# Designed miniproteins, single chains, continued (4): the designs that were tried, part 93

Each design is a single chain, and the fold is of that chain. pLDDT is the mean over its residues in the fold that is shown.

## One batch from the design tools (miniprotein)

Design m15425
Fold by ESMFold2-Fast:
Structure m15425 (fold): chain A 72 residues (1-72)
Amino acid sequence: GGADGARSGAAGAAGAAAGGDRGGTSHNMVKFLEAEEAGSLEAAKASREGGLAGTADDSQKGSQQGADLGAA
């Protein structure tokens, strides 16, 4: 049952995250407030990855600008 359960679990988790677009925003806010109150490093890290994940992607593109200066 483990392998079969993993497939359902993974699909359910992904669906909950994607499907809960509106709920995700509310849940994200509650999680952020809890992280601040608890002061947990774990919660802070999870919040950072969820909130600033897009910013990390921009960093990768920034490296390309350095190469452009060398080419010129």
Scores: mean pLDDT 47

Design m15426
Fold by ESMFold2-Fast:
Formats: structure tokens, sequence, C-alpha cells
Structure m15426 (fold): chain A 64 residues (1-64)
């Protein structure tokens, strides 16, 4: 993956496969390339929620 959109799509796939730690890493890479990318904020929230980090997840869903 070379764009924020590519990282976000890969992260969404990983989250769907039950791999939230890896999805979290992809969301972080997407935000490194494009800090205000709302799709990456939503993915980060989803990955954090899957990891049981619900308060952090809520913060990032609010940014999406």
Amino acid sequence: ATTAADYTREGARLLAEGRPEEALKQAEKALELKPDYRHAWALLGGALAALGRDEEAAEYFAKA
C-alpha cells in the first residue's frame, strides 16, 4: 500500500478477518500520510473497539 486509501482498505480487510492489531497499524500508517483522513479515523476507532479500548475508540469515531 502506497496511499492513505490503500492502507485504510487493507486495514478494513484485516479488521473483517479478526486481526485488529494489524488493522490498527494500517490505520496509523494511513494517518501518517494523511493526518485528517476521516476513513482512517473510523478504521482506528473500529480497531480500538475490537481490542476493548472503547473510550479511545469513541474519541476517534468522533473525529471521523
Scores: mean pLDDT 83

Design m15427
Fold by ESMFold2-Fast:
Structure m15427 (fold): chain A 100 residues (1-100)
Amino acid sequence: TPQQQQVRQRIQSVIDRMGRLRTDVRRAIDSMIQNNGDQDMINQLGDVAQSTSNRVNDLIQQAIRYMQQGRYDQAQQLVDQADRVVRDGGRQVRRIIQQG
């Protein structure tokens, strides 16, 4: 159905965005290590990336289950929540980097 296709596309978009966030965090951590950066900030970046990834994964897994049940409205709400979680995580990561 068009609704099923929309949910699948949005899930993929969230996964791609989370992948970019993980890459950005890894590069920031690598740069901090090279420049003898603050270990507390390195740990904070890792914690934000991991907590964001865990929350996104849980929401996406729930969305997939609802989609398999034909409950596309519920699946879409969970994907919307996952997208917000990734965006919030990205903002938090940028804020941490800017403060160091």
Scores: mean pLDDT 88

Design m15428
Fold by ESMFold2-Fast:
Structure m15428 (fold): chain A 53 residues (1-53)
Amino acid sequence: MPIDEKEIDDSLRTMARTVSLMIEDIEELERLLKESKSPIVKEGIQQALEELK
C-alpha cells in the first residue's frame, strides 16, 4: 500500500518552510526555489517568502 502521501507532503512543506524561515535570506530562498525540483518543497519555500515579506 502507498504511504500516506498527504502526511508526507505536509511534513515536507512544513520542513521546507521552517528551514527557509531560519535562513532569513530572500535572495538565497529565491535561488533555492528555482533550483528545487520538488513542487512540495517549492510550496514550502514560497510560503516562507510570503511570511518574510
Scores: mean pLDDT 76

Design m15429
Fold by ESMFold2-Fast:
Structure m15429 (fold): chain A 77 residues (1-77)
Amino acid sequence: MLVPAELVDGRLLSVEFARTIEEAVELAPKLKAATGADRVLIGETPHGYAVIAFDASVKDGSVARTAEILGIKEFYE
C-alpha cells in the first residue's frame, strides 16, 4: 500500500539509494538489520528509489523533511 510521505513521522537513521524497486526491496531488510531501525520504507524519487530507515518512536520530523528534499510523495508500506 502507498502512504503519503507527509503522514510519516520519525527520526531519520539512514538513507540508501537504489536504481530499481527490486534493488530497493532487497536493500530494505539489510538496512533494517544494519541500523536497528523499527521501520524501513521505500520511496520513489525523480532519479530512482530511496530506502529510509527510521525510529518511529521519535517524532522529530526528519523523515518528512528528508522525503521533501528527495522529492518523495508517497512511501511503499
Scores: mean pLDDT 83

Design m15430
Fold by ESMFold2-Fast:
Structure m15430 (fold): chain A 82 residues (1-82)
Amino acid sequence: SMEDLLKALLFLAVAESTLYLIEKSAKGLSPEQRELELEEAEELAKETIEIFERLGDEEGVKRARELLERIKELKEKLKKEE
């Protein structure tokens, strides 16, 4: 549906924006704040995957899965507490 598509696009945009801001300002945020923001972005990316899967949007699924992987990679990097 159009509502599902808009929701997926919004969630994807928010998660992408969160990842971008944390990559640039990781040292400006507390470790706890970065972890919470990335956990929220991860959840949004997962929901976006489910929505695109229901819509049959293979490109959308691919984009959301790539974003989820980037979020997980950044989370692991930041677990080094640097």
Scores: mean pLDDT 82

Design m15431
Fold by ESMFold2-Fast:
Structure m15431 (fold): chain A 66 residues (1-66)
Amino acid sequence: MEEGRRLADELLAELAARAAEAAAAGDLEEEIRLSMIAMGLAVAKRNGDSAEEVEELYRRLLELNA
């Protein structure tokens, strides 16, 4: 549980930084894509998903939002 929360926090921070860069560059498509991935991870964090579940979800969200 704690490992999953830590991983989710780290991934969310990375996605937020990338989304901010995309927003600054005017890349709305990339900003929206990263925000959708972040939303999915935030739900997993709220549900207390394990580190393995968070990692699997992150990979799937990257594929769905490719």
Scores: mean pLDDT 80

Design m15432
Fold by ESMFold2-Fast:
Structure m15432 (fold): chain A 63 residues (1-63)
Amino acid sequence: TVEELIKKFKEAVEKKDFGTAVKLIQELYQKIKNDKDARAKLNKLLLETMVPASLAEARKKLG
């Protein structure tokens, strides 16, 4: 399901496995190809997930 792919994507980002994360994003786009609203929502998820992941990593080094 799309929800399972989103979960796997978040796990891949947390593990810094960006190669797998990219593949999962491509799979998600393929499954929601006909839903432009879902594609926009996925783009927001990417920004929310990638930016917080970078901030969390910086936080671990600073505090």
Scores: mean pLDDT 70

Design m15433
Fold by ESMFold2-Fast:
Structure m15433 (fold): chain A 77 residues (1-77)
Amino acid sequence: MEEIERYLAAIREDPQNAEAWYNLGLAYARQGNYEMAVIAYQQALDLDPQFEKAREALAEVLRKMGAEEEAERVLAE
């Protein structure tokens, strides 16, 4: 909980901080909130399209949600 609040505060201060969005996604994924993790990872990739770790994390969460086709599309880039 505190972890998510910290990353949200960092994002509020600098909304273009791709690493903060990625870390927010990791925190949501650890809590099993895959829907919010997907949104956070997508935002990190929108800000930094070369962010390989965010792309891999997004694909893994999508697979856990049963969205295998979406995961394949993410990794195709």
Scores: mean pLDDT 82

Design m15434
Fold by ESMFold2-Fast:
Structure m15434 (fold): chain A 68 residues (1-68)
Amino acid sequence: SAAADLAAIKEEADADPRFEAEMVGDDTLRITNKGTVLQQIAFALRIIGDYPNVSVSIEGDTIIVRAK
């Protein structure tokens, strides 16, 4: 489910000190990147590949993950 995907992505981001993850409502996760642009792109691509029930966009230093 999208909720399970969002929860799993948040756990992965919270485990990495280069990211700060925050739920915005029930269907959106915002991940602020404190590391490099390459680390942000790599993490966004991993989310796209591993989690089919969410959509991903990048806004500056923030990865936005939304329930489909």
Scores: mean pLDDT 86

Design m15435
Fold by ESMFold2-Fast:
Structure m15435 (fold): chain A 64 residues (1-64)
Amino acid sequence: SDRDALIAHARELVRRVQEEVSDEEKRNAFEARVEEVMSRLEAGEISVEEAKARLDELADEAIA
């Protein structure tokens, strides 16, 4: 499903940030923001498409 694909995508982004970002506080902040996005998706506050876009932006910001 689109949601299962998004969950897999989120896990891959967390892995990528863990590999690229050595700062533990930045990694923890990213993971917390991912959890917030996924929680909002589960609550029906955002769409799958909006969640994916936000996750991609958060990963880019964490790596930069």
Scores: mean pLDDT 84

Design m15437
Fold by ESMFold2-Fast:
Structure m15437 (fold): chain A 76 residues (1-76)
Amino acid sequence: ISEAEVLISFGHMWYALGKKFLSQGNIEEAIESLEKAIELYQQAVEAPDATPEQKAEAEKNIEKLKKEKEELEKKK
């Protein structure tokens, strides 16, 4: 298992946690979880062992989660 794989997996876990908080109406906790996921995906993009496919996956998730976070921040 590579560093990039681990970072992407942790990003997915934090995103899942963020969605759980959102379903419970915990907007602040959801935003914090999305921020953690974005941070982990950014680290995955920069990982020296990241494949082009892993970078593309991480970049897509960064874009998606930044948009989701922005929409949640507008609801606060």
Scores: mean pLDDT 84

Design m15438
Fold by ESMFold2-Fast:
Structure m15438 (fold): chain A 85 residues (1-85)
Amino acid sequence: SPELVAGVALIALATLREVARQQGREDSAKVLDETIDAVSEAVARGDLPKAAEILREGAKKLRDMGDTEGANILERVAKLLEEAA
C-alpha cells in the first residue's frame, strides 16, 4: 500500500539522520531534518510524487556537500515512492 511504503520510507530517513548525527555529520543531519519535515507534509496530503521530488532535491544537497551515500539512499527512496504512487 502507498501508506505502508511512505511509512517505511520515513523510518529509513529518520535512521539515516540518526546515523549522520552519530558520525558527526551535522550538515547532513540538518538537510535530512528539513527533508523529513517536507516529505512528511507531502505524504500527509497524499502527494507521493511531490514527496519523491523533495527527496531528489535533498539528495542533490547531500551530494553537493560530499555525502554521496546519503544522496544515493534518498534517490532509492524517491524511486520507491514514485512506484507506490
Scores: mean pLDDT 87

Design m15439
Fold by ESMFold2-Fast:
Structure m15439 (fold): chain A 68 residues (1-68)
Amino acid sequence: SAAEAAKLVIKLAEAGAKKIKVTLSDGTVVEVDGKNAAQVAGGALRIIGEEPEKVVIEADGKEYVIES
C-alpha cells in the first residue's frame, strides 16, 4: 500500500540511509536525502498523495518493491 511504502521511506532514513530513490508506478523518480527531514517527509507525503499501485524504493544498494 501507499502507506506501507511511505512508512518504509521514513524507516530507511531513520536507519541511516543517505540516499533513497523512489520510483512511482508512472515511472516518476524522486530522490530523497535521508538526512534531510523535509525531503523525507515530502517523499512520504507524495507517495500517500499519488496512491501509486506499485512503488520501487532503492536504498544502500537494496531494492524494495511494494504493490497495493
Scores: mean pLDDT 81

Design m15440
Fold by ESMFold2-Fast:
Structure m15440 (fold): chain A 68 residues (1-68)
Amino acid sequence: LREKVEEMAEKLREEGYSEEADAILAAVDAKDYATAAKLLGIVGEKLYEEGKYELAEEAYKLAKELEE
């Protein structure tokens, strides 16, 4: 799970979402998976608005994995 989050964070940093990536990692490290999933949903929406549909879909799927 953390490996998937780390890979997502790296992709988010490449797209200019470094602050969001750091926040998601911090939430996962704190075992606050609900906050991490919420942040991934917010970032996914932004990515979708920018036309980055594939990465947005990955973010949404990871958010669902973190919820359960």
Scores: mean pLDDT 82

Design m15441
Fold by ESMFold2-Fast:
Formats: structure tokens, sequence, C-alpha cells
Structure m15441 (fold): chain A 84 residues (1-84)
């Protein structure tokens, strides 16, 4: 039961404040669950991965990017495009 083990580890790591590591394990667990046909483990892995990814977004999502700054830059770019 690869997928279930990875989903459990991901949930534990997220609880311990290791959201980035938990998100990675949740992704691996989802892939393993899909290969094994374990839909429940796949769902648990997806849920844990989404929660961990959100919790660690500024750390895991790419080189310490500030979430607000990224969002603001995108929106500003869209606004500039409509003004030009």
Amino acid sequence: MEGRRLAEEAARLAEEGRGAEGARLATEGGEAAARAGDAEAGRRAAEAGAAAARASEDAAAGAGGAIGAIGGAIEAGLRAGTEM
C-alpha cells in the first residue's frame, strides 16, 4: 500500500510544519495510488497535498517568492496591458 503510506507521511509532515516536504510526498502518494488502483489513497494524497501546498506556498512554490508580490505583479501586468 504505497499510496496510503505516502499520504499518511504527508499528513504527518504537514502537521509537524514541514508543508513543502508533505506536499511532495502527497504527490508521490497520489501517483503510487493511481498505479495501484487505490482510489481512497489517491484522494487522501490529493487532499493532503493541496493543504500542504497551500501552507507552504511561499516556500515550496518557487524560491521564496512573496505570494502577495506575485499576485500583485500579475494583476498589474494585466492592467498595463489594457491601458496600452
Scores: mean pLDDT 56

Design m15442
Fold by ESMFold2-Fast:
Structure m15442 (fold): chain A 59 residues (1-59)
Amino acid sequence: SMRDLLLAVAGRDTGVSPATVERLLAQVRAGEISYAEAARALGVSVGAVRSLLRAVEQA
């Protein structure tokens, strides 16, 4: 699926597993962690987390 492809690309680009990317995005969506905490964990900007979450949700 497009969602699986986006998670795989994000994992490759961030150096974390696709499952870890998906978990962090799910935690942001659930309000368990902030965008800033997810950005720190992934090594990206807060804007990148927002863009990735939107892309994954639209896929």
Scores: mean pLDDT 79

Design m15443
Fold by ESMFold2-Fast:
Structure m15443 (fold): chain A 58 residues (1-58)
Amino acid sequence: MSEEEIKEWLMEKYGLSEKQANSVVEALKTGDPVVLGNIKKDLGLSDEELEELVKAVS
């Protein structure tokens, strides 16, 4: 799955702007637990959903 496809999915699923979706993809790539925790909270993701997104961008 491309980064563009992930951005489009985030925009459609969570109502994010293109800039917000770009920031989420970059944050997922960092693997920083604090940043990942903030994304999980803001988007209402489960641990499983967050893990799938991290795997998709890695």
Scores: mean pLDDT 78

Design m15444
Fold by ESMFold2-Fast:
Parts: sequence; structure tokens; C-alpha cells
Structure m15444 (fold): chain A 80 residues (1-80)
Amino acid sequence: SLEDVLKEAIERLEIIKKLLEPRAQAGDPHAREMLEKVDKAIELLKKALENGKVTPEVIDALREIGLSLLAEKIEQLLKE
């Protein structure tokens, strides 16, 4: 279901966030930039899950962080 895919996406991004946080804290500018994008994607996915509505911004955020397969799967479930 869409809900299950959104929950899985959030879980995977929380893992990525935990991996990026130490690198960002150590001063890696690429890790900081990616962490910012991951945080935005998590926030958008949580809102989508709460409201049952996925905006194009969610899809774009997932693609920007390299999660293209998850973005495609969500788009297929939205039938657009």
C-alpha cells in the first residue's frame, strides 16, 4: 500500500540520517548538504503519511537524494 511504502521510505531515510549526522558534525560540507535534503524529505514524507497526500515536492526530494526507485514506486501507487 501507499502507507506501507511511505513508512518504509521514512525508516530508510532515518537510517541514512544517522549515518550522515557524524560526518556533518565533523565538518563534511557534502554530508551537511545531504543531511539537510534528507531532513526535508523525512518531513515531507511524514506530512504525506499523516494527510494521505503525496505532493510532487516529495517525489523531487527523494530523487535529489538518490532514492529514485522509491520515488518511482510512490508515483506508480499514485497512478499519475
Scores: mean pLDDT 84

Design m15445
Fold by ESMFold2-Fast:
Structure m15445 (fold): chain A 100 residues (1-100)
Amino acid sequence: SSDQQQRQMAQSILQRIQRIAQDMISRTDDPDLIRQIQELVREVQRVYRTLPPDQAYQVLRDAYSRLVTARSYVDQGDIDRARRQVQRGIRRVRRRYRQS
């Protein structure tokens, strides 16, 4: 069903978020960035458990995009930009969760 396909897509993107988050945490020594990444992971796990699959997928997809951008800033040594991207991701997840 469409609903089952959306659940599979949401699960897939959640797994991708968890992998990129773990990768970033292993590659940075910034305690604020690590804490913010862990907070984002908790927020996306909550979204996956509580929102309908289609809404969860949209929220998780946006969070994934933000983490990919944040990782590119970590790779460039721009920890301040990485932190801003993760913080923006957290705020967007919380806002979309409330509106869903």
Scores: mean pLDDT 88

Design m15446
Fold by ESMFold2-Fast:
Structure m15446 (fold): chain A 55 residues (1-55)
Amino acid sequence: SEEEENRKKLLELIGRILRAMGDAIEARLRGDEEAAREAEKEMEKALEEMKKVPK
């Protein structure tokens, strides 16, 4: 159903945000500025997509 598909989408996006957050932290610990920026952009993209998912 559409409701079930939307819930799946939200959970998937939440998972991506958490993974990107972890990646950004680990990259900063390694001093990898490029990787940290890429992970932060990925997190921001997932957050924007989450805002567009119907409730």
Scores: mean pLDDT 83

Design m15447
Fold by ESMFold2-Fast:
Structure m15447 (fold): chain A 96 residues (1-96)
Amino acid sequence: KLDEARELIIEGQYYFEKKDYEKAIELYEEAIKLAEDDDILRAAALLNLGNAYFEAGDYEKAIEYYEKAIELAKKAKAVSLEEEAKKNLEKVKEKL
């Protein structure tokens, strides 16, 4: 289950690098479902989902997913994920 979620995140990152944001979004959404019991892995997937929406130009969804990633990262005490999500949230706000 969690190994499957990690594999989906890696696959999503591959499509993100290829600028196939629609496919990356689908893979990250599936990873979030599979990682329901792992707050750190879910926070990472939510951060990646926010990044994919940001690059796709959906700034409202990017903000939503960055905020969810921040909340989960705080709960999980995943400081690096929380800081990265906050930094990316500030960048997307500059587009509004």
Scores: mean pLDDT 87

Design m15448
Fold by ESMFold2-Fast:
Structure m15448 (fold): chain A 86 residues (1-86)
Amino acid sequence: MEEARRIAQEAIDYLNKAAEEAKKLSEVLPEDASRYARTFELGAEVLKRLLEAGAPEAQIRTTADSMKAGADKLLEELRKKAEEKL
């Protein structure tokens, strides 16, 4: 129970931080930055809902790992696009 909550909260914090990183690129790529930030914020909401619904620890862990990996990939893509504007 505590471990599932810890995993979910760590991933939620990670996704919210990723959203803030995306928003920093809004001056260069406002539309992409907004869309990516929204995607990360929605991911955090999904994890919160899974935790509130009492989802198994294994499901929360798999979802958290998948969402963090996805966020890393999307941030890398957004940064590469921003580099083209520098």
Scores: mean pLDDT 84

Design m15449
Fold by ESMFold2-Fast:
Formats: structure tokens, sequence, C-alpha cells
Structure m15449 (fold): chain A 70 residues (1-70)
């Protein structure tokens, strides 16, 4: 569906942005913004019952980004 396609695209883009920010040692506030957006996408993905494999990938990404803030 269009909603699923948009959510998957948003998730992939945000995950890529998050890893880019980690690699470039961007300001903490930038990582926090990406994490918040990923959490919003994750909630929408769960609501639409998207495949567990992509949900797990987004969850792993959020956890990795959060560890970088500690």
Amino acid sequence: SMEETILMARALALMAEGYYLLKTKAPKERLEEVIERLEEVLEEMRRLNLPESIIEKVEETIEELRKALE
C-alpha cells in the first residue's frame, strides 16, 4: 500500500541519516531529533502491522543511536 511504502521509505531515510550523524560525530541535538522521528515511524509501522524484520531493524537502529548519546 501507499502508506506502507511511504513509512518504509521514511524509516530507511531516517536510519541512513542517523548513521551518517554518528559517523560525522554530529551534535547531540541532531541525533535526538532523528531518534524522535524514528520512534514516530516505528509506532506507525506497528499500527499497520508491517513485517517484523523491518520493525526489528528500526528498533536496533534506535538503540544504537541512543547508546551514542550516553
Scores: mean pLDDT 87

Design m15450
Fold by ESMFold2-Fast:
Structure m15450 (fold): chain A 63 residues (1-63)
Amino acid sequence: MSKEEVIKYLEDQAEYFESQGRTDYANELREIAEKLRNGQISPEEAFEKTGEISAEATRDSSS
């Protein structure tokens, strides 16, 4: 995946979680996007972290 595609995906996911009142998850996604933009993490690593956050959000929603 391209860096730009992953950043866009992270920003879209952050906006979605913010609209759902999940501000903490939105902030984590924005932080990951910034780290990716700055070259501190790889696109693959950013995508994996997004999956982890989504899993946490799903677990929390099931509660």
Scores: mean pLDDT 78

Design m15451
Fold by ESMFold2-Fast:
Structure m15451 (fold): chain A 81 residues (1-81)
Amino acid sequence: SSMSRQQYIQQLVDDVVQQTQGIVQGTINHLQQTIRDLQSSGSSPSVIQQLQDRLNSVQQNVPRQLDSSRRVARLRGRRDL
C-alpha cells in the first residue's frame, strides 16, 4: 500500500538522520572536551583557538550534513522499491 511505502522511506530517513546526528554530536562533544582539557592544562592559546575554529566549522555545517543525509536516504529508499 502507499502508506507502507511512505512509512518505509520515512523510517529509513529518520534512522539515517538519527545515526548521522549521533556521529556529529559525538564529534562536537569530543572537540568540546578536548578544548576544556587543554584550557585546564594551560596549553597554547593558538592551539586552543585552532580547535575552537574547527568546532565552529563543524557546528555551522551540521544543518547541511543532516540535509545531505536526508536526501541520500530518500534516494536510497526509492531505489530499494
Scores: mean pLDDT 84

Design m15452
Fold by ESMFold2-Fast:
Structure m15452 (fold): chain A 64 residues (1-64)
Amino acid sequence: TAKRDQGLKELQKGALAYQNGDYEKAAELFEKAAKLFEEAGDTDLAAVARKLSQEAREKLQQLK
């Protein structure tokens, strides 16, 4: 579905932000991906995206 494809694009952007150390941006992008996957009915991908968002937030806290 179009929403699934959009979710995958946001997931890729989040992964790139994470690699660049932009954990705040990565968390936001992973949350956007999760919402898109939920709207697409893809509960497994939504769960993965939420996990990645949480990991990005944990990384951000470790750097403070």
Scores: mean pLDDT 84

Design m15453
Fold by ESMFold2-Fast:
Structure m15453 (fold): chain A 70 residues (1-70)
Amino acid sequence: RPEDFRRLAERAEQAGLTDIAKVLREAAEDPTMTPLGAASLLADVARQMREAGHTEIADEALKLAADLFA
């Protein structure tokens, strides 16, 4: 949901992941975003966050992706 993406974007920005935060804010505003597309995007950003050493935020992104199908 848009608010969940904005919260995750704020967490990413606070961690210095400004490019990831921008992508998440754009996803929140995209009316063409599908649940599958959103889950794929969240999985991609989670991988990038983990590679950058931000495992906690990466886990939050994956949890949000799982919640899209609940």
Scores: mean pLDDT 78

Design m15454
Fold by ESMFold2-Fast:
Structure m15454 (fold): chain A 65 residues (1-65)
Amino acid sequence: MEAGRRAIEQVAELLRRRGALVRLEFEGDHITVYAKVRTQSDRDLLATMEAIAAAAGLRLTVHEL
Protein backbone atom coordinates (compact mmCIF):
# COMPACT_ATOMS: atom_id res chain seq x y z
CA MET A 1 0.00 0.00 0.00
CA GLU A 2 2.61 2.59 1.05
CA ALA A 3 4.85 1.94 -2.00
CA GLY A 4 1.86 2.21 -4.36
CA ARG A 5 0.72 5.47 -2.74
CA ARG A 6 4.25 6.90 -2.98
CA ALA A 7 4.49 6.00 -6.68
CA ILE A 8 1.11 7.63 -7.36
CA GLU A 9 2.19 10.75 -5.43
CA GLN A 10 5.35 10.92 -7.59
CA VAL A 11 3.32 10.84 -10.83
CA ALA A 12 0.91 13.39 -9.29
CA GLU A 13 3.86 15.73 -8.60
CA LEU A 14 4.85 15.50 -12.29
CA LEU A 15 1.27 16.42 -13.25
CA ARG A 16 1.34 19.29 -10.73
CA ARG A 17 4.58 20.69 -12.18
CA ARG A 18 2.91 20.66 -15.63
CA GLY A 19 -0.10 22.57 -14.22
CA ALA A 20 -2.33 19.54 -14.84
CA LEU A 21 -3.02 18.41 -11.25
CA VAL A 22 -5.76 20.26 -9.34
CA ARG A 23 -6.29 17.86 -6.41
CA LEU A 24 -5.35 14.36 -5.25
CA GLU A 25 -7.44 12.60 -2.57
CA PHE A 26 -6.89 9.28 -0.76
CA GLU A 27 -9.82 7.52 0.93
CA GLY A 28 -8.66 4.07 2.02
CA ASP A 29 -8.00 2.12 -1.20
CA HIS A 30 -9.73 4.74 -3.37
CA ILE A 31 -7.76 7.53 -5.07
CA THR A 32 -9.53 10.48 -6.70
CA VAL A 33 -7.59 12.70 -9.12
CA TYR A 34 -8.84 16.07 -10.37
CA ALA A 35 -6.86 17.06 -13.45
CA LYS A 36 -6.79 19.56 -16.32
CA VAL A 37 -5.60 17.40 -19.23
CA ARG A 38 -4.25 19.64 -22.02
CA THR A 39 -1.55 17.54 -23.74
CA GLN A 40 -0.72 13.95 -24.66
CA SER A 41 2.00 14.04 -21.95
CA ASP A 42 -0.66 14.84 -19.31
CA ARG A 43 -2.79 11.93 -20.58
CA ASP A 44 0.24 9.59 -20.56
CA LEU A 45 0.95 10.52 -16.92
CA LEU A 46 -2.68 9.77 -15.99
CA ALA A 47 -2.40 6.39 -17.79
CA THR A 48 0.78 5.67 -15.79
CA MET A 49 -1.08 6.50 -12.57
CA GLU A 50 -3.95 4.16 -13.59
CA ALA A 51 -1.43 1.36 -14.25
CA ILE A 52 0.24 1.88 -10.85
CA ALA A 53 -3.16 1.86 -9.10
CA ALA A 54 -4.20 -1.36 -10.88
CA ALA A 55 -0.90 -3.08 -9.99
CA ALA A 56 -1.24 -1.99 -6.33
CA GLY A 57 -4.89 -3.09 -6.02
CA LEU A 58 -6.11 0.50 -5.59
CA ARG A 59 -9.19 2.09 -7.17
CA LEU A 60 -8.55 5.23 -9.21
CA THR A 61 -11.21 7.74 -10.27
CA VAL A 62 -10.17 10.56 -12.61
CA HIS A 63 -12.17 13.79 -12.97
CA GLU A 64 -11.02 15.79 -16.00
CA LEU A 65 -11.73 19.51 -15.43
Scores: mean pLDDT 82

Design m15455
Fold by ESMFold2-Fast:
Structure m15455 (fold): chain A 76 residues (1-76)
Amino acid sequence: SREAELEARAQEVLEKLLAGELSPEEAERLLEELAREAARLEAERNPELDLEELEARAVEHARGLVRAIAEARAAA
């Protein structure tokens, strides 16, 4: 499914970020793109949801995740 594809890509980005193969900035950009795609799929399943609001929230969560990983690595 498209959802499984997006999840697999997100996992790959996170694994590369943890391995030091991607910078936090590059990982953030890639995860933001995936988050927007996931929000669009969610809006298609529930048309009463605001796509702009879903995209904004999904992007914020992606940014927060990358920041948390970067801060945890810096603190260790």
Scores: mean pLDDT 81

Design m15456
Fold by ESMFold2-Fast:
Structure m15456 (fold): chain A 60 residues (1-60)
Amino acid sequence: MVESTIKALEKAAERLIKEKRYFEAAMVYEQLSRIYRELGDEDMAEEYAKKAEELRKKAE
């Protein structure tokens, strides 16, 4: 079920952020953005894309 995948990815990103692994966390949010785009949820896709961009800035 896609909802289980989404929840697992959200938990993975939370753990990576706690470990200050911001680039890897950004990659997980990029995956979430793509999943929401495939589901037709453009608002959520944009939200996760924005979060991924912010995390990439922290990784630099």
Scores: mean pLDDT 83

Design m15457
Fold by ESMFold2-Fast:
Structure m15457 (fold): chain A 70 residues (1-70)
Amino acid sequence: TSQRLVQQMATFGRIMSDLRNGNMSSSQAMDRMADVVGRPVTDQMRNMTVSQIQQYSQQQGRQYSQQIQQ
């Protein structure tokens, strides 16, 4: 039952790795993360810095970890 959450966490990890290694732009990383959570991307989110995207991804990862532990 938690398989989807585990897959979403793995996808977030890959997005962050690609972003850190310069394999994608911050805008591309935000689009992919929004697709994973099923939310539309705003222009503000597309213009987020790498640091802001890292903070967002860490916060989402903590939420998913809590849901898996429940």
Scores: mean pLDDT 69

Design m15458
Fold by ESMFold2-Fast:
Structure m15458 (fold): chain A 96 residues (1-96)
Amino acid sequence: GKLEEARELIKEAEEALKKGDIEKALELLGEALNLVEEVIRTTDDREELEEALELAERILELGMKVLKVAPKELILRAIGLVLRAIGLIEEIRRKL
């Protein structure tokens, strides 16, 4: 499912970040966030909402790490990811 795909992308993003591939980490986190957003817009299942919250919080944590090490040309993209993750976490919490 989409949450399983998002979880795999998050793991790949963590690995990219460990290797110093900031652009790849940011790309993968953005793809994971898109999948989580799609699930939240289509589900009313509490268990899926709880899993989506966990994944969104992990995306935020890694997005903050990306933002700390991002070169100037990626800073705005990293800020955008962080803000989207915060907004999604807030939306999920309102549905729980």
Scores: mean pLDDT 88

Design m15459
Fold by ESMFold2-Fast:
Formats: C-alpha cells, sequence, structure tokens
Structure m15459 (fold): chain A 76 residues (1-76)
C-alpha cells in the first residue's frame, strides 16, 4: 500500500541519515512525507481517523528508532 511505501521510505531515510548521507536522507524523507500526507489526507476525507492516526504513530516510531540509533553511535 502507499502507507507501507511511506514507511519504507522513512526507514530508508533513517538508514541514509545514520550512514551520514544527508542529501539522500533529505530526498527520501521528503518523498516519505509526501506519500504519508496524501494517505493521511485521503483517510481523513473518508472519515477513517484510526488509519490516519496509525500511520502518524508508525512514522513517529521510525523517527524515534533512528534518533535512538544515532544517539548510540554518538555515545560510542
Amino acid sequence: SRAEEALRLAREAGEAYLAGDLARAEELNARAVELAKAVIEEALAAGDLEAAQRLREELAAVSRETAARLAALAAA
């Protein structure tokens, strides 16, 4: 689904960020945000608040995982 594609792009952006490829991370993150926004807006228009909230929560979890991994690398 487009939601799964957005999550995959977000994870790939996180991996690029951890690798120090900031330009690729920004490109992948921008694409993830664009897809996520479209999916969330479509879900909200359909009255599917649960689907919209779930995708927001899953994207937030990906961001937290990347931040935690970056912090661990900085501490090493």
Scores: mean pLDDT 85

Design m15460
Fold by ESMFold2-Fast:
Structure m15460 (fold): chain A 63 residues (1-63)
Amino acid sequence: EKEKKVRELREEAIRKYAEAGLYYMRSSALKLENPEEAEEYRKKAEELREEGEELKKKAEELE
């Protein structure tokens, strides 16, 4: 029961971190060519990373 919720939250956090990583990579690739677009991808990556941190925190609080 509780273990299932913790597992689901951790899996969701991992997915958010993976998605954030992709946006960070895109931001880095565009940094020299289009810094404005790179900044938008960086902001999106940060939002996804924060979502992952919140999910991880919820999982830790349930343990």
Scores: mean pLDDT 82

Design m15461
Fold by ESMFold2-Fast:
Structure m15461 (fold): chain A 83 residues (1-83)
Amino acid sequence: KVEELIKKAKEYIEKAIEAAKKGDIEEAIKHLQEAAKTVQELFPYEPEKAEKVLKKLQEAIEAAEKGDIEKAIKYAEEALKTL
C-alpha cells in the first residue's frame, strides 16, 4: 500500500515535470495537484515524509501559477527526491 502510493505520487510528479518542460503549465499544475492528493494519503503511514513532500509540491504549484517554470521544476524534483 505505501509503496503503491509512493510509486503513484512519483508518476504524477514526473508527468508534471514533463508537462512543464513542454510549456503545458495547466497540465503541470493538474498533475502536481494529483500528486499532492496521493501524498496526503501517505500521512497516516509516514507523516514527516508526507509533510515535507506536500510543502514542496505546494511551492511547485505556486511557482507554476506565477509563471516561474524553473522554480516549479526545481521544487517538483526536490519533492520527487524526498519520496
Scores: mean pLDDT 86

Design m15462
Fold by ESMFold2-Fast:
Structure m15462 (fold): chain A 85 residues (1-85)
Amino acid sequence: LEEAKEEIREAIRLLRERDYEGAAEELREAAEALEKEGLLELAKVAREGAEALETEELSEEEVEQIIGILEGGLKVLEKIKKEKE
């Protein structure tokens, strides 16, 4: 779970730095980590985000939408960790 959270945080950082290639790589790693944890819906979101970054010419608005979705995913992952204390 921590691995997936770390990869998502790094992806958000890279997106804000306009490093879309690096962000796509981190999102693919996050998707793999999320799949290992059984979080298939979040893994799908991460994979779709990575694919969009690699295959599309994304507008600034579209990039901010991806960041918002990822930040929402992080919030969900943080709640899951708190419930396991």
Scores: mean pLDDT 75

